# Designed miniproteins, single chains, continued (5), part 47

Each design is a single chain, and the fold is of that chain. pLDDT is the mean over its residues in the fold that is shown.

## One batch from the design tools (miniprotein)

Design m17710
Fold by ESMFold2-Fast:
Structure m17710 (fold): chain A 138 residues (1-138)
Amino acid sequence: DEIANKLIKEAEELLKAGADRETITEIMASAVALGHYEAALEIFEMMLKAGIKPDRKMYTLAMEALVKLKKYEEALELFKKMEKEGIKPDAYMYYLVGKAYYKLKKYEEAIEYYEKALELDPEFEEAKKLLEEVKKKL
C-alpha cells in the first residue's frame, strides 16, 4: 500500500531529523485512522528503537492496531507494559483490553475491563453492549 509506505517513510525521516514524540505520534494516528494497522505498529517500533518513551496516546494507538489485527495476546502484553510504566489507562484502553480478553474467551477478565471502561465513561455505548454480551457467556 503506497499510503502506508509513505507514512512509514515520513515517520522515519522526521524521527532521524529529531522530531518530537507528538509529531511522530500524529503520523501513527493517521495510519490507524486510515486502517493501516501494520504501518502504525512499525512506526511504534521505530519510535521505541529511537529511545522515545511511549505515552498513553502511543500505547492506545498500538493497542488499537493490535486488536484490529486480531493479535489479542500481544495486545494484552503491551497493556501490561503500559501498567508497569505507571501510565494511567483511559476508558478506550480498558475497552480494547476487555475486547482482547473477550476474543480469547476469558470472559471474567473481559467483564472486569469493560466495567473499568464504564466507570471512567458511563456513556460508552459499545463497552456497555459488549459487557451485556459477555455476561451471557457466564
Scores: mean pLDDT 90

Design m17711
Fold by ESMFold2-Fast:
Structure m17711 (fold): chain A 69 residues (1-69)
Amino acid sequence: ADPKEVEREAHITMLVMRGVVYERAKDYEGAVEAYREALRYAEENNAPEEVIEEIRRKLKEAEEKLKEA
């Protein structure tokens, strides 16, 4: 395994988990910010398209919840 790939996966997981924690707390503004950071990091570090699409989906869901709040 490439250490850079492992570091990338760990970092993306941390950023996504932060967004999930904010969503569970009903802090949709914090969730949107966390998912935007995760998306930027994933795109800048050439994450697999499946990972990028999953983050985009989570961001969109959080943004919709923020609009409802």
Scores: mean pLDDT 83

Design m17712
Fold by ESMFold2-Fast:
Structure m17712 (fold): chain A 62 residues (1-62)
Amino acid sequence: KLSIEELAEEIKRRAPELSDEQAEELAREVLEAPFTKENVEKLAKKYGLPESVIRELMLLAS
C-alpha cells in the first residue's frame, strides 16, 4: 500500500492544479474511504476531478 505522501505525489501527477494541501487531504480520504460508487462521486465532486481519476487513485490505494 502507498503512504499518504506517495499517494499525494500520484494525485499531483494526475491533477497538477491541486495544491499540496489538497493533494494530501485527497490522499488521506482515498486511503480511509471504502471503494464505492458513492465515495467516488463524492470525492470527484469535492475536488473537481473526473470520476475515472478518483477510481484510479482508489485502486492504487488498495
Scores: mean pLDDT 82

Design m17713
Fold by ESMFold2-Fast:
Structure m17713 (fold): chain A 76 residues (1-76)
Amino acid sequence: GRLAQQHLDLGRQYFDQGNYQKAIDHYNKSLSLDPNNVDAWLNLGRVYDKLGNHDKSHEYYVRAQEIFDDIARLAA
């Protein structure tokens, strides 16, 4: 919904400012409202990659891929 998108947009703004903790907080709020938002999972992966936490980054990218694959199956 609109509120989930607003939190996603705020997360992106904080990420661009280098405030990774506030970016994470807003991406998590977006996901609490829309857990199937692929962009929010990808952006969490990006932020953890910037923090050097490659294991956590990989976990979030895998989750984004799983949701992508589920959407593709529903479209078939």
Scores: mean pLDDT 87

Design m17714
Fold by ESMFold2-Fast:
Structure m17714 (fold): chain A 82 residues (1-82)
Amino acid sequence: MVEEKVKELRRLIAEAREALARGDLEAAAEYLQRAIALAAELGEELPKEVLFELGEVAVELLRALGLTEEAEEQRRALEELK
């Protein structure tokens, strides 16, 4: 179950990145929201590398939406994971 959720989470992150690359910010936000929900369900079972990837996509989406202050805050949180 946990392994299946981690795979689904990685798939959602990939879909969000592809949507973002094509400029489909609405689709990117929907995939990211679903990914965040799964990450919350996994909690301590969430691998740090996946949390980092999720955060990177979130920063990119926030910048694309013009939410530059929120993007910078999220980027700083990611630096703490490195």
Scores: mean pLDDT 81

Design m17715
Fold by ESMFold2-Fast:
Structure m17715 (fold): chain A 61 residues (1-61)
Amino acid sequence: MSTEELKKKVLELMDQYVEALRAGDAERMWELVRQIEELFGQLSEDDRVAVLDEYQARQDA
């Protein structure tokens, strides 16, 4: 998986986590957090910052 694919996947999982929060689905939230942490751990520090910046920009849009 490329770095760009990893970043895109993390953002998709973060969106799913927000939906699970709104639905009150605690089991799905736990599974999504685990997947996000695993993929996020595969990114460099610079790429993690880039993902967080993109997530913040999407919240502001």
Scores: mean pLDDT 78

Design m17716
Fold by ESMFold2-Fast:
Structure m17716 (fold): chain A 71 residues (1-71)
Amino acid sequence: MLSPEARELLERALELARQGDVEGAVELLRKALTLTDDPEVRRALENAIAALERERNPVVAEVGLSDLLGI
């Protein structure tokens, strides 16, 4: 499960992605990776980072992050 700190970082990253700040969103997601040892959570975060960096598509990352957050 996500820690409250990691969850806050994900919610802020999601907001930055919505604003088009891909670099800021990626930085927060990488920080969230350092706060979790859950392999499923780490994989979801790595997939979101790859979606933001590779596709420049915040919507794909938002869908993955929203699912992880349970929204």
Scores: mean pLDDT 73

Design m17717
Fold by ESMFold2-Fast:
Structure m17717 (fold): chain A 67 residues (1-67)
Amino acid sequence: SAELERQLANAERVRENLEKELGPEKAEEAYRRIVELIRQGHSLAEALAEEAKRYPESIVLQLGAAD
């Protein structure tokens, strides 16, 4: 759906910001889990909120979860 495609495109943008904040390895691990949650029917904000629990130091994930 167009909404799913939009959420995945926004997740790509979050991944780019996470690479700058946490480095490429952690960004790829976080991105993989975020995409899986979105594919399971969660919103981007919900997926970012779940992933923020694994990286409590991430401002990118915290701000993204706040929408």
Scores: mean pLDDT 84

Design m17718
Fold by ESMFold2-Fast:
Structure m17718 (fold): chain A 80 residues (1-80)
Amino acid sequence: LVERGERAVAELRAALEAGDREAARAALRELLAVVDELVEAGDLESAARLLQEALDAARAAGDEALVLEAAVALALVKEA
């Protein structure tokens, strides 16, 4: 599960570097699905770390919509 999340973050970074916003959104959706499973399993540390990496990548790329989606998800994980 964590490895699947790490792959999603890597795909997100690659898509953002390529300027492929649709691929970046797909990678973030996959990461959010993995994060939901990690939260259900009680692995909040891995969930928060992966979301922080995604947020940092989106911020570096200047994609405000992806920054918002990742930031909201991270806030919810930290509340749990």
Scores: mean pLDDT 83

Design m17719
Fold by ESMFold2-Fast:
Formats: structure tokens, sequence, C-alpha cells
Structure m17719 (fold): chain A 97 residues (1-97)
């Protein structure tokens, strides 16, 4: 439970840092933070974290990844954003099914 809470708290921090990076036009930084956040959310899921809290945070990651995709200026950013969107959807489906 304490380990799960630490993973969730760090994921929330990374999501907020990603949001700020997007607002500042720092898309590569935003992608790095969202990729780390999703890794932490997957680990929290494996440890039995609350599914509703995980869904909320994954939906937020998905929205931010879609925003990065809309603002992306390089092929690398586009591909990373698409991969991130697919990872969010995949984990959401795993939680629901």
Amino acid sequence: SAEIQALIDRARQLIEEARKAIAAGKLDEALEKLEEAINLLREAYKLGADEEELKELLEECLELAEEVLRKATTKEQILRAIALILRCIGLLLEIEL
C-alpha cells in the first residue's frame, strides 16, 4: 500500500510536469515524463492499485499524449506520442477486461 501510493504520487507529479512542459512547448520533455508516468502506473496496477484511480490517471495521460500529437513538429515526436496513446489504451483495456 505505501509502495503503491508512492508510485501513484510520482505518476501524478510527472503528469503535472508533462502538462507544464506542453504549455512551455517542451514536447520532448513532456513525452519523457508521460512515458515514465505510464511505466509507474503499470507497476502500480501489478501491485493491486485502485482501478478507478489508475483509469483517471491513464485518461489524463491519454489526453496529454493526444495534445503532444497535435503539437508535434518532428516524426520522432509523432511516433512517440502515438506509441504512448496505444500504451494508455492498452493498459485501460487490461484494467477493464
Scores: mean pLDDT 91

Design m17720
Fold by ESMFold2-Fast:
Structure m17720 (fold): chain A 56 residues (1-56)
Amino acid sequence: SRVDESVLEELRRLAEESPNPGARAAAEKGLRDALEGMDNEKARRGLEQAKVIDGL
């Protein structure tokens, strides 16, 4: 896959398991963008944004 599977797994985990609804939404968007565009940079950027929100 052109997108790193470990990044996709972390996005899926945050989308399903984060207690912060904003982090879940960010992870869902990141996963959608990554899968539709197969863009590894978008996937990593989405994951970093979701992690920041999850830490709030």
Scores: mean pLDDT 76

Design m17721
Fold by ESMFold2-Fast:
Structure m17721 (fold): chain A 57 residues (1-57)
Amino acid sequence: EDFVTREELREMLRSHPAFAGLTDEQIDAAVDRILAAFDRNGDGRLTKEELERVLGL
């Protein structure tokens, strides 16, 4: 998909080694922070490129 939804971002964070071992609450907080930084319209989605910049490829 061209857009990464909140649910997909949550899955990606759970799979990312920097976020391994975090609780669901901590992952949700990280998702909120990422969306606040990159989601300019508050629509709860990111582009793939924005996500790659956040998590590092």
Scores: mean pLDDT 71

Design m17722
Fold by ESMFold2-Fast:
Structure m17722 (fold): chain A 60 residues (1-60)
Amino acid sequence: SSEEEELRERARSIEESLRLLEDLLERMRADPSVPQEDVETVERLIERLREELERVRREL
């Protein structure tokens, strides 16, 4: 169905965003000049996107 295709595309988009953000987070953690506040902001964004991905996958 069209809705299933839209959900699959959303899941793929979230997965790509998560990959990029997780790569960014590892680079930020390796850099001691990056403020802890910025690290925590990215960690919270990753957590929200993981929850959204689980939600999308449950609706499939």
Scores: mean pLDDT 87

Design m17723
Fold by ESMFold2-Fast:
Structure m17723 (fold): chain A 81 residues (1-81)
Amino acid sequence: GVVSVIVQGEDKPGLLAELSSAVFEAGGNLKRIVKTKISGKDAFLITAESEEDPKTLLEEIKENLENLGFEVLSSSAVTSL
């Protein structure tokens, strides 16, 4: 399945490495990271894929991101038919 997570965080040295590690440690394959702005603040849209249950993948990614100090603004999980 595919999961998408939007996190709010300051654009700092090492940020992309932290986001990539959160996905990798959850067993996800990182497909995309896009920098954007939400309500004038820096935000990052992360898309990851795994053969595991997408809800489980999403939960693990969210926990890893929150442990790194990121605020998760929104998340979605989709199951491939």
Scores: mean pLDDT 78

Design m17724
Fold by ESMFold2-Fast:
Structure m17724 (fold): chain A 71 residues (1-71)
Amino acid sequence: SEEYERLLKEIDELMEKIKKATSKEQVGEVMRELARLYERARAELTPEQRKEIEDKVAEGFRLAVKKLKEL
């Protein structure tokens, strides 16, 4: 679906923002965007599409936590 492809692209963009973040505040903003994206996915996607988004969001949060420890 169009929404599914849009969410996948948005997650990839958020993960790139985490990699480029230079402050804990910037990482926190991206984490909030990931949480909002996850809520949208739960409302709109099929179970199969939702699983893929859940896995990528979890990866994004793991990357964000790692980044926070390095800052």
Scores: mean pLDDT 85

Design m17725
Fold by ESMFold2-Fast:
Structure m17725 (fold): chain A 81 residues (1-81)
Amino acid sequence: NAQEEIDEAFELLTSPDLEKQREGAEKLIELVKEGKVTPTQAVAAAMLLIGRALESPDPQVREELLELAKKIIEAANEAMK
């Protein structure tokens, strides 16, 4: 089940739809907090959001995606204690 949830979160993160990217990021943050996501997977998710942000012509969308990437990394750091 954990792997299926991780796969779904990554599928959402790779979507061109901003709402799906937000949903995927929030889902992944919860999975990270539950200790179900490896640090490597958390970094991969953050890098996907950073890549999307840098490709966005909208500065507000860019800032939102970078903030979501930051939240994933912060959640991973907290989960590692």
Scores: mean pLDDT 82

Design m17726
Fold by ESMFold2-Fast:
Structure m17726 (fold): chain A 90 residues (1-90)
Amino acid sequence: MEEVEQLKKRLDEAIARLDSPDPEVRIEAVREVYRLTSKLADLAPKEEALEYIDKAMDALNRATQDPDPEVRIEAAVALVHLATIKAVLE
């Protein structure tokens, strides 16, 4: 499924941007990780969706330790929402 493969690629790119030296880029990356992972949860087969949710949650958990407080808050909120999606999907 072309859309699912493109979402996976974009999610990997968004996770990489969490390591940006620019806090604005990291905030955008947190939002993008959540958005893309939510779409994968809706569109991907359950096993693939769970794999990418775990990958995204690991990345967001690291972002909760970010030096920028806005990055930490956005990551914590996204992490809670993804944990809820994972619990429903399991």
Scores: mean pLDDT 86

Design m17727
Fold by ESMFold2-Fast:
Order: C-alpha cells, then structure tokens, then sequence
Structure m17727 (fold): chain A 76 residues (1-76)
C-alpha cells in the first residue's frame, strides 16, 4: 500500500496542472448539486478526453483515498 501511494504521489506531482483542473471541476460540480462521487467521476471523464494517462492516475488515487476512508470508518 505505501509503495503504491508513494508512486501515485510522484505521478500526481508530474501532472500537477491536471490535478488542479480535476479539483476545480469537482468543486464546481459539487456546488451545482452533484455528490462528491458523481463530481469526481464527471471530472475524471472530462480529463480523460484531454489526458487519459493523468485521468487514470487520478482515478487510482481517488480509489485509494476512498479505501483509506472506508478503513478509517470501520476502525472507528
């Protein structure tokens, strides 16, 4: 898990502009009434049209974050 997270962090740093665009799009979509999950999926789909590699890395990072949150909730 740690190796995977570390690799994703380095890849996300290389795609900083795409990460910022993803976060901006997700926030705008949530403000429009979409759920966080729906906003993330929509933002990833838009990014995949311009940069499919960055979108794949971001999707993996989002999935990893959701797994970590689920584990934290189960442990509480």
Amino acid sequence: MEERARRLEKELEKHREEVERFLKLSRELVAQGLSVEEAEEKALEELSKENPEAAEILREAVELAREAEAERRAAA
Scores: mean pLDDT 77

Design m17728
Fold by ESMFold2-Fast:
Formats: sequence, structure tokens, C-alpha cells
Structure m17728 (fold): chain A 109 residues (1-109)
Amino acid sequence: SEELQRIKNALLTGDYSEIEDLLTEREKKVLKAVELVLKDPNISVSELAKKTGLSRSTASKIKNLDENLPSEFEQLLVRYLKALLDRDFVALEEEVERLAELLLERGKK
């Protein structure tokens, strides 16, 4: 699928503009939090919450790689973040596949 490959490429390259239209406003904030953690893994929970507009509780879960988040996308995105931080490219491929399948299904309406 051309759409599936486009979504996978967005996740692998960090060009998230290709998937933003498939996300809720909250999920866009969680994605921004993931980007900020990838740029600076030492970012504080307080700074992460301030820069994203997320609650400190949600920011803490993302920073601590805790999957106890309300949407399946948010849960998978935490696994994706963990794989990137660990440089576990096998896990990254698995989580990118799961995220891409979820987002492809959303795109079908």
C-alpha cells in the first residue's frame, strides 16, 4: 500500500506532517512530547508539560515510557519512543508497523 509506506516513512524519518491529519489534538501534543524527548532525553517533566500543553501526569508517563495512556496510538507511540531511545531497530520496525496499520485504518474513515 502506497499510503502504508508513506506513513511508515514519516515515522522512520520523523517527518510527522504526513500523519498529523490522522491524529486528535491530544495525540498531536503526545507526538510533540515524543519529539522533544528524542531531541533531549534529559528534558524535565515540567518543561515537557509546559512545551506541549500536556498535563504533568501525561508528560511524566511519556518520559518514564509508561504505556498507561488513554489511546492505542499514545500507547504504541510510547513503545516507538522506547525503541528509538534504545536504538532497538527490530522493536522499532515492529512498533512502526503497528502504528502505520492503526493510522492507515483511521485514514479509511
Scores: mean pLDDT 88

Design m17729
Fold by ESMFold2-Fast:
Structure m17729 (fold): chain A 86 residues (1-86)
Amino acid sequence: SKEEALKRLEELLKEMEEIIKEAKELGDELAEKVAKKAKERIKELLEKLKKASDEEAPKILLEAEIELGLALIALGVGKIIKRKKE
């Protein structure tokens, strides 16, 4: 439902803030930049979802989940690179 999707997008925004915080703690400027851009896109998707029908809600939610996934990948890759620098 649209209500469930709205709640999930708000949870995704909170998860994005945690990813941004972790990227900052690691000094990973690229991961921080990717996560900040993903957060702004999720905010845009949240505004779109508020105006959307129940039929459109799953697609908007999927787009927001993809943005979270990309931010998590960027952070994960950054951690691997930092550890391999010995």
Scores: mean pLDDT 83

Design m17730
Fold by ESMFold2-Fast:
Structure m17730 (fold): chain A 78 residues (1-78)
Amino acid sequence: LREETLRAIEELRRIAQENPDPKLSSRLRALAEAIEAALKANDKKGLSQHLRQAAREVEKAGHNELAEKLRRLAEEIE
């Protein structure tokens, strides 16, 4: 879970850097930061919530495979 979550944070940051939409990039960076903070704080509820929100944002942007991975991580944390 921890290693998988850290990889998901890195993928979100990569998409934010490469994405041409500055508003989406800002939202993805904020979500990556929130997920990382929740992981460090051992906040399972916050972590699950932020992963689900990140899944919705990346799915809207066409990253369906990452969205599915993020949802699975949220399910496993619950």
Scores: mean pLDDT 83

Design m17731
Fold by ESMFold2-Fast:
Structure m17731 (fold): chain A 86 residues (1-86)
Amino acid sequence: MEEAEEYEKKGKEYEKKGDYKKAGEEYEKAGEIYKKLGEYEKALEAYKKAAEAYKKAGDYEKAKKLLLEGSIPLGIALIEKGVAKF
């Protein structure tokens, strides 16, 4: 989706500028859009980038929350979608 890709691009631009808080916010928005679209692999990647950006910004609580409430549930959803083999 063009909208989610635009937020990823903005996140990358903010990372390049060293504005890690804004980078995290833009990646988080991209992850939310990908999740709504059922693009769980892209959503997971965007949430991981957001969490890493928040860590670099010193916001460890926000990074932890995104991993626990965003990234980990998406990882479980990907496994449940038949990506995991028993």
Scores: mean pLDDT 76

Design m17732
Fold by ESMFold2-Fast:
Structure m17732 (fold): chain A 65 residues (1-65)
Amino acid sequence: MAEELLAKGIEAYARGDYQKAVELFEEAIKVDPNNARAWRLMAEAYEKLGDTEKAEEYRQKADEL
């Protein structure tokens, strides 16, 4: 379920594994594309990866929901 994927993504993020966090948050979004929290967490992970443009894109998507 999306909640389990979010939890795993948050654990990866907490460990500094931002690439794995992005992968898990992307899976969560595929399960529930209206989950604004998943979009925000994806933006945070991309910001940590240095991808500021993608981070802004995902933040805007979360704000639309």
Scores: mean pLDDT 82

Design m17733
Fold by ESMFold2-Fast:
Structure m17733 (fold): chain A 79 residues (1-79)
Amino acid sequence: MSPEQAIRLIELITEKLKPTLSEEAAKKLEEATKETIEKIRKGELSPTQGLIRVAKAALDAGVSNEDLSLAVREAVESL
């Protein structure tokens, strides 16, 4: 997976999860996502490390494992 593909995947996952969260939780996830994307662009995180970090942030924001898995699957199919 290229850094560009990982960034696109992270953006799609975040867009799919934001409507399932409160405004406060969605903002926290969006901030974590922006930080992760910047670190991937700088080469500070590998694509895989970035995806793991966003998944962790989503779970910490209150996303269920089922909703996260569905969002990841749909995002991958959209690439």
Scores: mean pLDDT 83

Design m17734
Fold by ESMFold2-Fast:
Structure m17734 (fold): chain A 68 residues (1-68)
Amino acid sequence: SLDEEIDLTLAAMYLALAKIAYRQGKFEESKELLKKAIDILRDVLQRYGSPEAEELLKEAEEFLKEIE
């Protein structure tokens, strides 16, 4: 659905912004962006069962663990 596609795009954008913030040494900003991506991806996975959401969620959670 369009809502699923929009949410996936938004989550991917937050993940990309988190990676940029991390490269700039903005670790707290990076963590907050990752948490936003994770929240969206968990919602998409629960509502739609999206394999793309599952893969992005795994990436975001692994990245967050590395920063923490």
Scores: mean pLDDT 88

Design m17735
Fold by ESMFold2-Fast:
Structure m17735 (fold): chain A 60 residues (1-60)
Amino acid sequence: KKEELLEKAAELIDEYVGDTGIAERLKENPEEAAKEGLQRAKSTPKADEIIKVLEELLKL
């Protein structure tokens, strides 16, 4: 559920976007951090999986 999506999103952001602090902020403010992660993922090559996970998280 939401907890699993948060954990997966944090791992993918850290792996592909790098240490921007967004992964840590997903645990504290998931909605705002997910929006920022989504914007960064859309400008990152091969970020389709991250985009799908973040969109599902924001849908919740």
Scores: mean pLDDT 70

Design m17736
Fold by ESMFold2-Fast:
Structure m17736 (fold): chain A 70 residues (1-70)
Amino acid sequence: SEFDKLFEKYDTDGNGYLDREELEAFLKDIGSTLDPDSLIETFDTNGDGRLDKEEFERLVRALRAEPLPD
């Protein structure tokens, strides 16, 4: 899927997770000013400080459904 391709692009370690730095790179590439730490806290259901593919998909869906905050 398109989410799989996006996730693999930013998962530079290939470990199946996006850390803060990888998420920050994604947000900058899409022109978002959102805080990566806040997004991790919102979507990281396991509390490990990283997003897996399912959590990342939920994040991308949320960004597409709502206007980005200033």
Scores: mean pLDDT 74

Design m17737
Fold by ESMFold2-Fast:
Structure m17737 (fold): chain A 76 residues (1-76)
Amino acid sequence: SAAEIKARVQAELLKILDTAIERARRAGDQELVEVLEKLREVNEKGGSIDEFLASLPEEVQRRLLRLLAEAQWELG
């Protein structure tokens, strides 16, 4: 069902976010840790991820997207 697909997508996104947070912590990037924790909260509350990302400075957006891609590669 659509609800089951949504639940799987939600769980997979949370795994990527948790992996990205751990990577940012190991790198000592406290700014990205805080950004990722806020993104995780937005996702859990059903807020707009796109609007949150658009609110970030372009440099922070690029760093965040790179880290998320690296986290996805670690998991898959």
Scores: mean pLDDT 80

Design m17738
Fold by ESMFold2-Fast:
Structure m17738 (fold): chain A 61 residues (1-61)
Amino acid sequence: MKEEAERYVRELAREILREDPHASFKEILDRVEQRVKNDTSLPDELKEAILEIIEEERKRL
């Protein structure tokens, strides 16, 4: 689960950066969090793992 969550965050962040190359790291984290919260297809366990990764990354800002 954790490795899957890390891959999900990485791939989504890369896609966001492709759409907006000037997005700040904070903006990327905000957009990843928003997309995860709105994605009804993700299992709850995976959502929790992804949100925990985002929270840890925010602590490094």
Scores: mean pLDDT 79

Design m17739
Fold by ESMFold2-Fast:
Structure m17739 (fold): chain A 61 residues (1-61)
Amino acid sequence: SLSAEQGRALLDEAIRLAREGRLEEADRLGTGGYIGLSNSGQDAEAAALAARVGEAMREGA
């Protein structure tokens, strides 16, 4: 669905922002992307991408 596609796009952008050290923005986009993807029934994918955002945020800190 469009909601799942938007969720993936937000999570991908969150990873990029985290790698740039923009941790607050990465967290906000990552949360929004997770909710969008989870609401689309893609819970396993949402969890996996959220974990990647978390890893990138730890590397960016």
Scores: mean pLDDT 81

Design m17740
Fold by ESMFold2-Fast:
Structure m17740 (fold): chain A 71 residues (1-71)
Amino acid sequence: MNPEEQIRELAETEGVPRESLELHYKAVEIYEGDREKAIELYKEAYRLTLKHLGKEVTEEDEKEFEEALAK
């Protein structure tokens, strides 16, 4: 299954914005080649997902997310 079809299916099933999933997959793809850029894409994907779910993004959430990705 191509990545675009997989992103579409996940967006429909999980209720996650397609744009957030596309950023997440791009971050995974480039993670080993450009880790700093991958982390920024992960943070943007996370922010879009929380916004879609009506949740507030706090500075503590961003720090915890960044620390988790550093592992």
Scores: mean pLDDT 67

Design m17741
Fold by ESMFold2-Fast:
Structure m17741 (fold): chain A 90 residues (1-90)
Amino acid sequence: PDTEALRRRIAEILRENAEAIKAGDKEAIEEAAERIARLLTEAFPSVPREVALDLARGAVLRVAQAPEIDEAVIEAAARMAVDGAATAAS
């Protein structure tokens, strides 16, 4: 898969939901996680849904727990999700 394009799409999801995630909006958190998990399973079909969802929730949690919302946090969270899925697919 195009991992750079995938990282950018995941970063966009995290960025658009960052304030709601940071505020603890459960609906926004679950929506972001489901959208990210879907992208991961589409890019890595061999990765089980539960693994993709766990990786997606990890990325969302990284944004939620960061002291501030900045591009470095968003990019690191997106990279973590994609790298985790690529590793699980191997």
Scores: mean pLDDT 85

Design m17742
Fold by ESMFold2-Fast:
Structure m17742 (fold): chain A 58 residues (1-58)
Amino acid sequence: SYEEELERLAKLLGVSVENAEKAVEVAKQMGLDVMLAMIEKEAGPEAAEALRRAVEAL
C-alpha cells in the first residue's frame, strides 16, 4: 500500500513520514526520474526504489 511504501521511504531517508510525503509530492511536480536520481545519490538505491514504489502506489 502507499502507506507501507511511505513508511519504508521515511525509514530509509531517516526522516519523518511527513517529509517522505514531501519527497513524493516533489517527484510528482519535478518528474520521477529527476527525483529518483537525486535520492539514489543522497540515500542510495534502496531509498530510490522505495520512492518509486510510493509514487506508483499513490
Scores: mean pLDDT 82

Design m17743
Fold by ESMFold2-Fast:
Structure m17743 (fold): chain A 62 residues (1-62)
Amino acid sequence: SLRRLLEQQQRIAELQRETDRRLQALVREAAASGDPETERRLTEEIRRLLERYDEEVARIRA
């Protein structure tokens, strides 16, 4: 139904805004870091954040 599609789009938009805020914070922290180990851990956290976003979007669309 159209209502369900609109509700899914709203949930995805809300999730995207939250994910973007978290992503920007992690990217800034990684860019400011002078420690390769910290940069590696933050890069891995960013990768996991993006994977979780994709999984949650797929779940909302199911």
Scores: mean pLDDT 86

Design m17744
Fold by ESMFold2-Fast:
Structure m17744 (fold): chain A 58 residues (1-58)
Amino acid sequence: MSSINALLGLAYSKVPAEAKEKYEYKDEELKKIALEGLNGDKEAAEKAAQIARQLILE
């Protein structure tokens, strides 16, 4: 697993159920960004890192 996938997995596990419900459709976007980042998309990789950071920081 790449560092991006690891960070997203960690962040996602820390997201409370309430937040997951609020942006359930955003989970699809987050997964897509992580996959694109793994395929070498620099913009997607940066966005995934930002989202993971935001989720950890709440």
Scores: mean pLDDT 57

Design m17745
Fold by ESMFold2-Fast:
Structure m17745 (fold): chain A 56 residues (1-56)
Amino acid sequence: MLDEERKRLLEIAKVNPEEAGRRVTELLQRAQASGDPETLRRVAEIAREVGEAYYA
């Protein structure tokens, strides 16, 4: 479930932002391949949150 993935990625981002960014990039690519707009939108939001943690 995306909620579980989101929680896990944010946890990883606190300890290893590079790994979290890598994982979210893979998740985003899979979401794009799925063709589901809602999934892509949710994953894009997760990617933004993880990216903000990485840049901070």
Scores: mean pLDDT 76

Design m17746
Fold by ESMFold2-Fast:
Structure m17746 (fold): chain A 85 residues (1-85)
Amino acid sequence: SHEVEELLEEIRKILKDIAKIANLSSEEQKTLDEFYKLVEEKKEDIELVRRILNALKTMKAAIEKDLVNKENFVITVESAVQQLS
């Protein structure tokens, strides 16, 4: 449980960092909040949580390098929300 809580906190922090870096709107930030809630509901699958964290780390680096725009990032998160729902 402790390890999963640390992974979830890292995911929460990265999502907030991306929202700031990509200058997401309040509506787009709500999509990230919904995504985080669904990941938290799936926390029993620690390997899924690790994969999500690693994917977000890769995405943050890509956004920082202007390789991925905020629109594509939000679409990716919306797709993930549908898959986790």
Scores: mean pLDDT 85

Design m17747
Fold by ESMFold2-Fast:
Structure m17747 (fold): chain A 57 residues (1-57)
Amino acid sequence: KIKEAIEKAKKLLKENPDILASELNKIADELGLSDEEAAKVMLELIDWQIEEKKKKE
């Protein structure tokens, strides 16, 4: 569930960087994530974005 939400959110952010937080919350709701699981997805996305920035010289 969490990995599925992360992958969907990453795909949407790559396709539309201006995606609203409400759209990300809808993904969590559609996948049946708890509030705690949704928060974990958001933290993973933040870490992923930081890592992506570090990969660029």
Scores: mean pLDDT 71

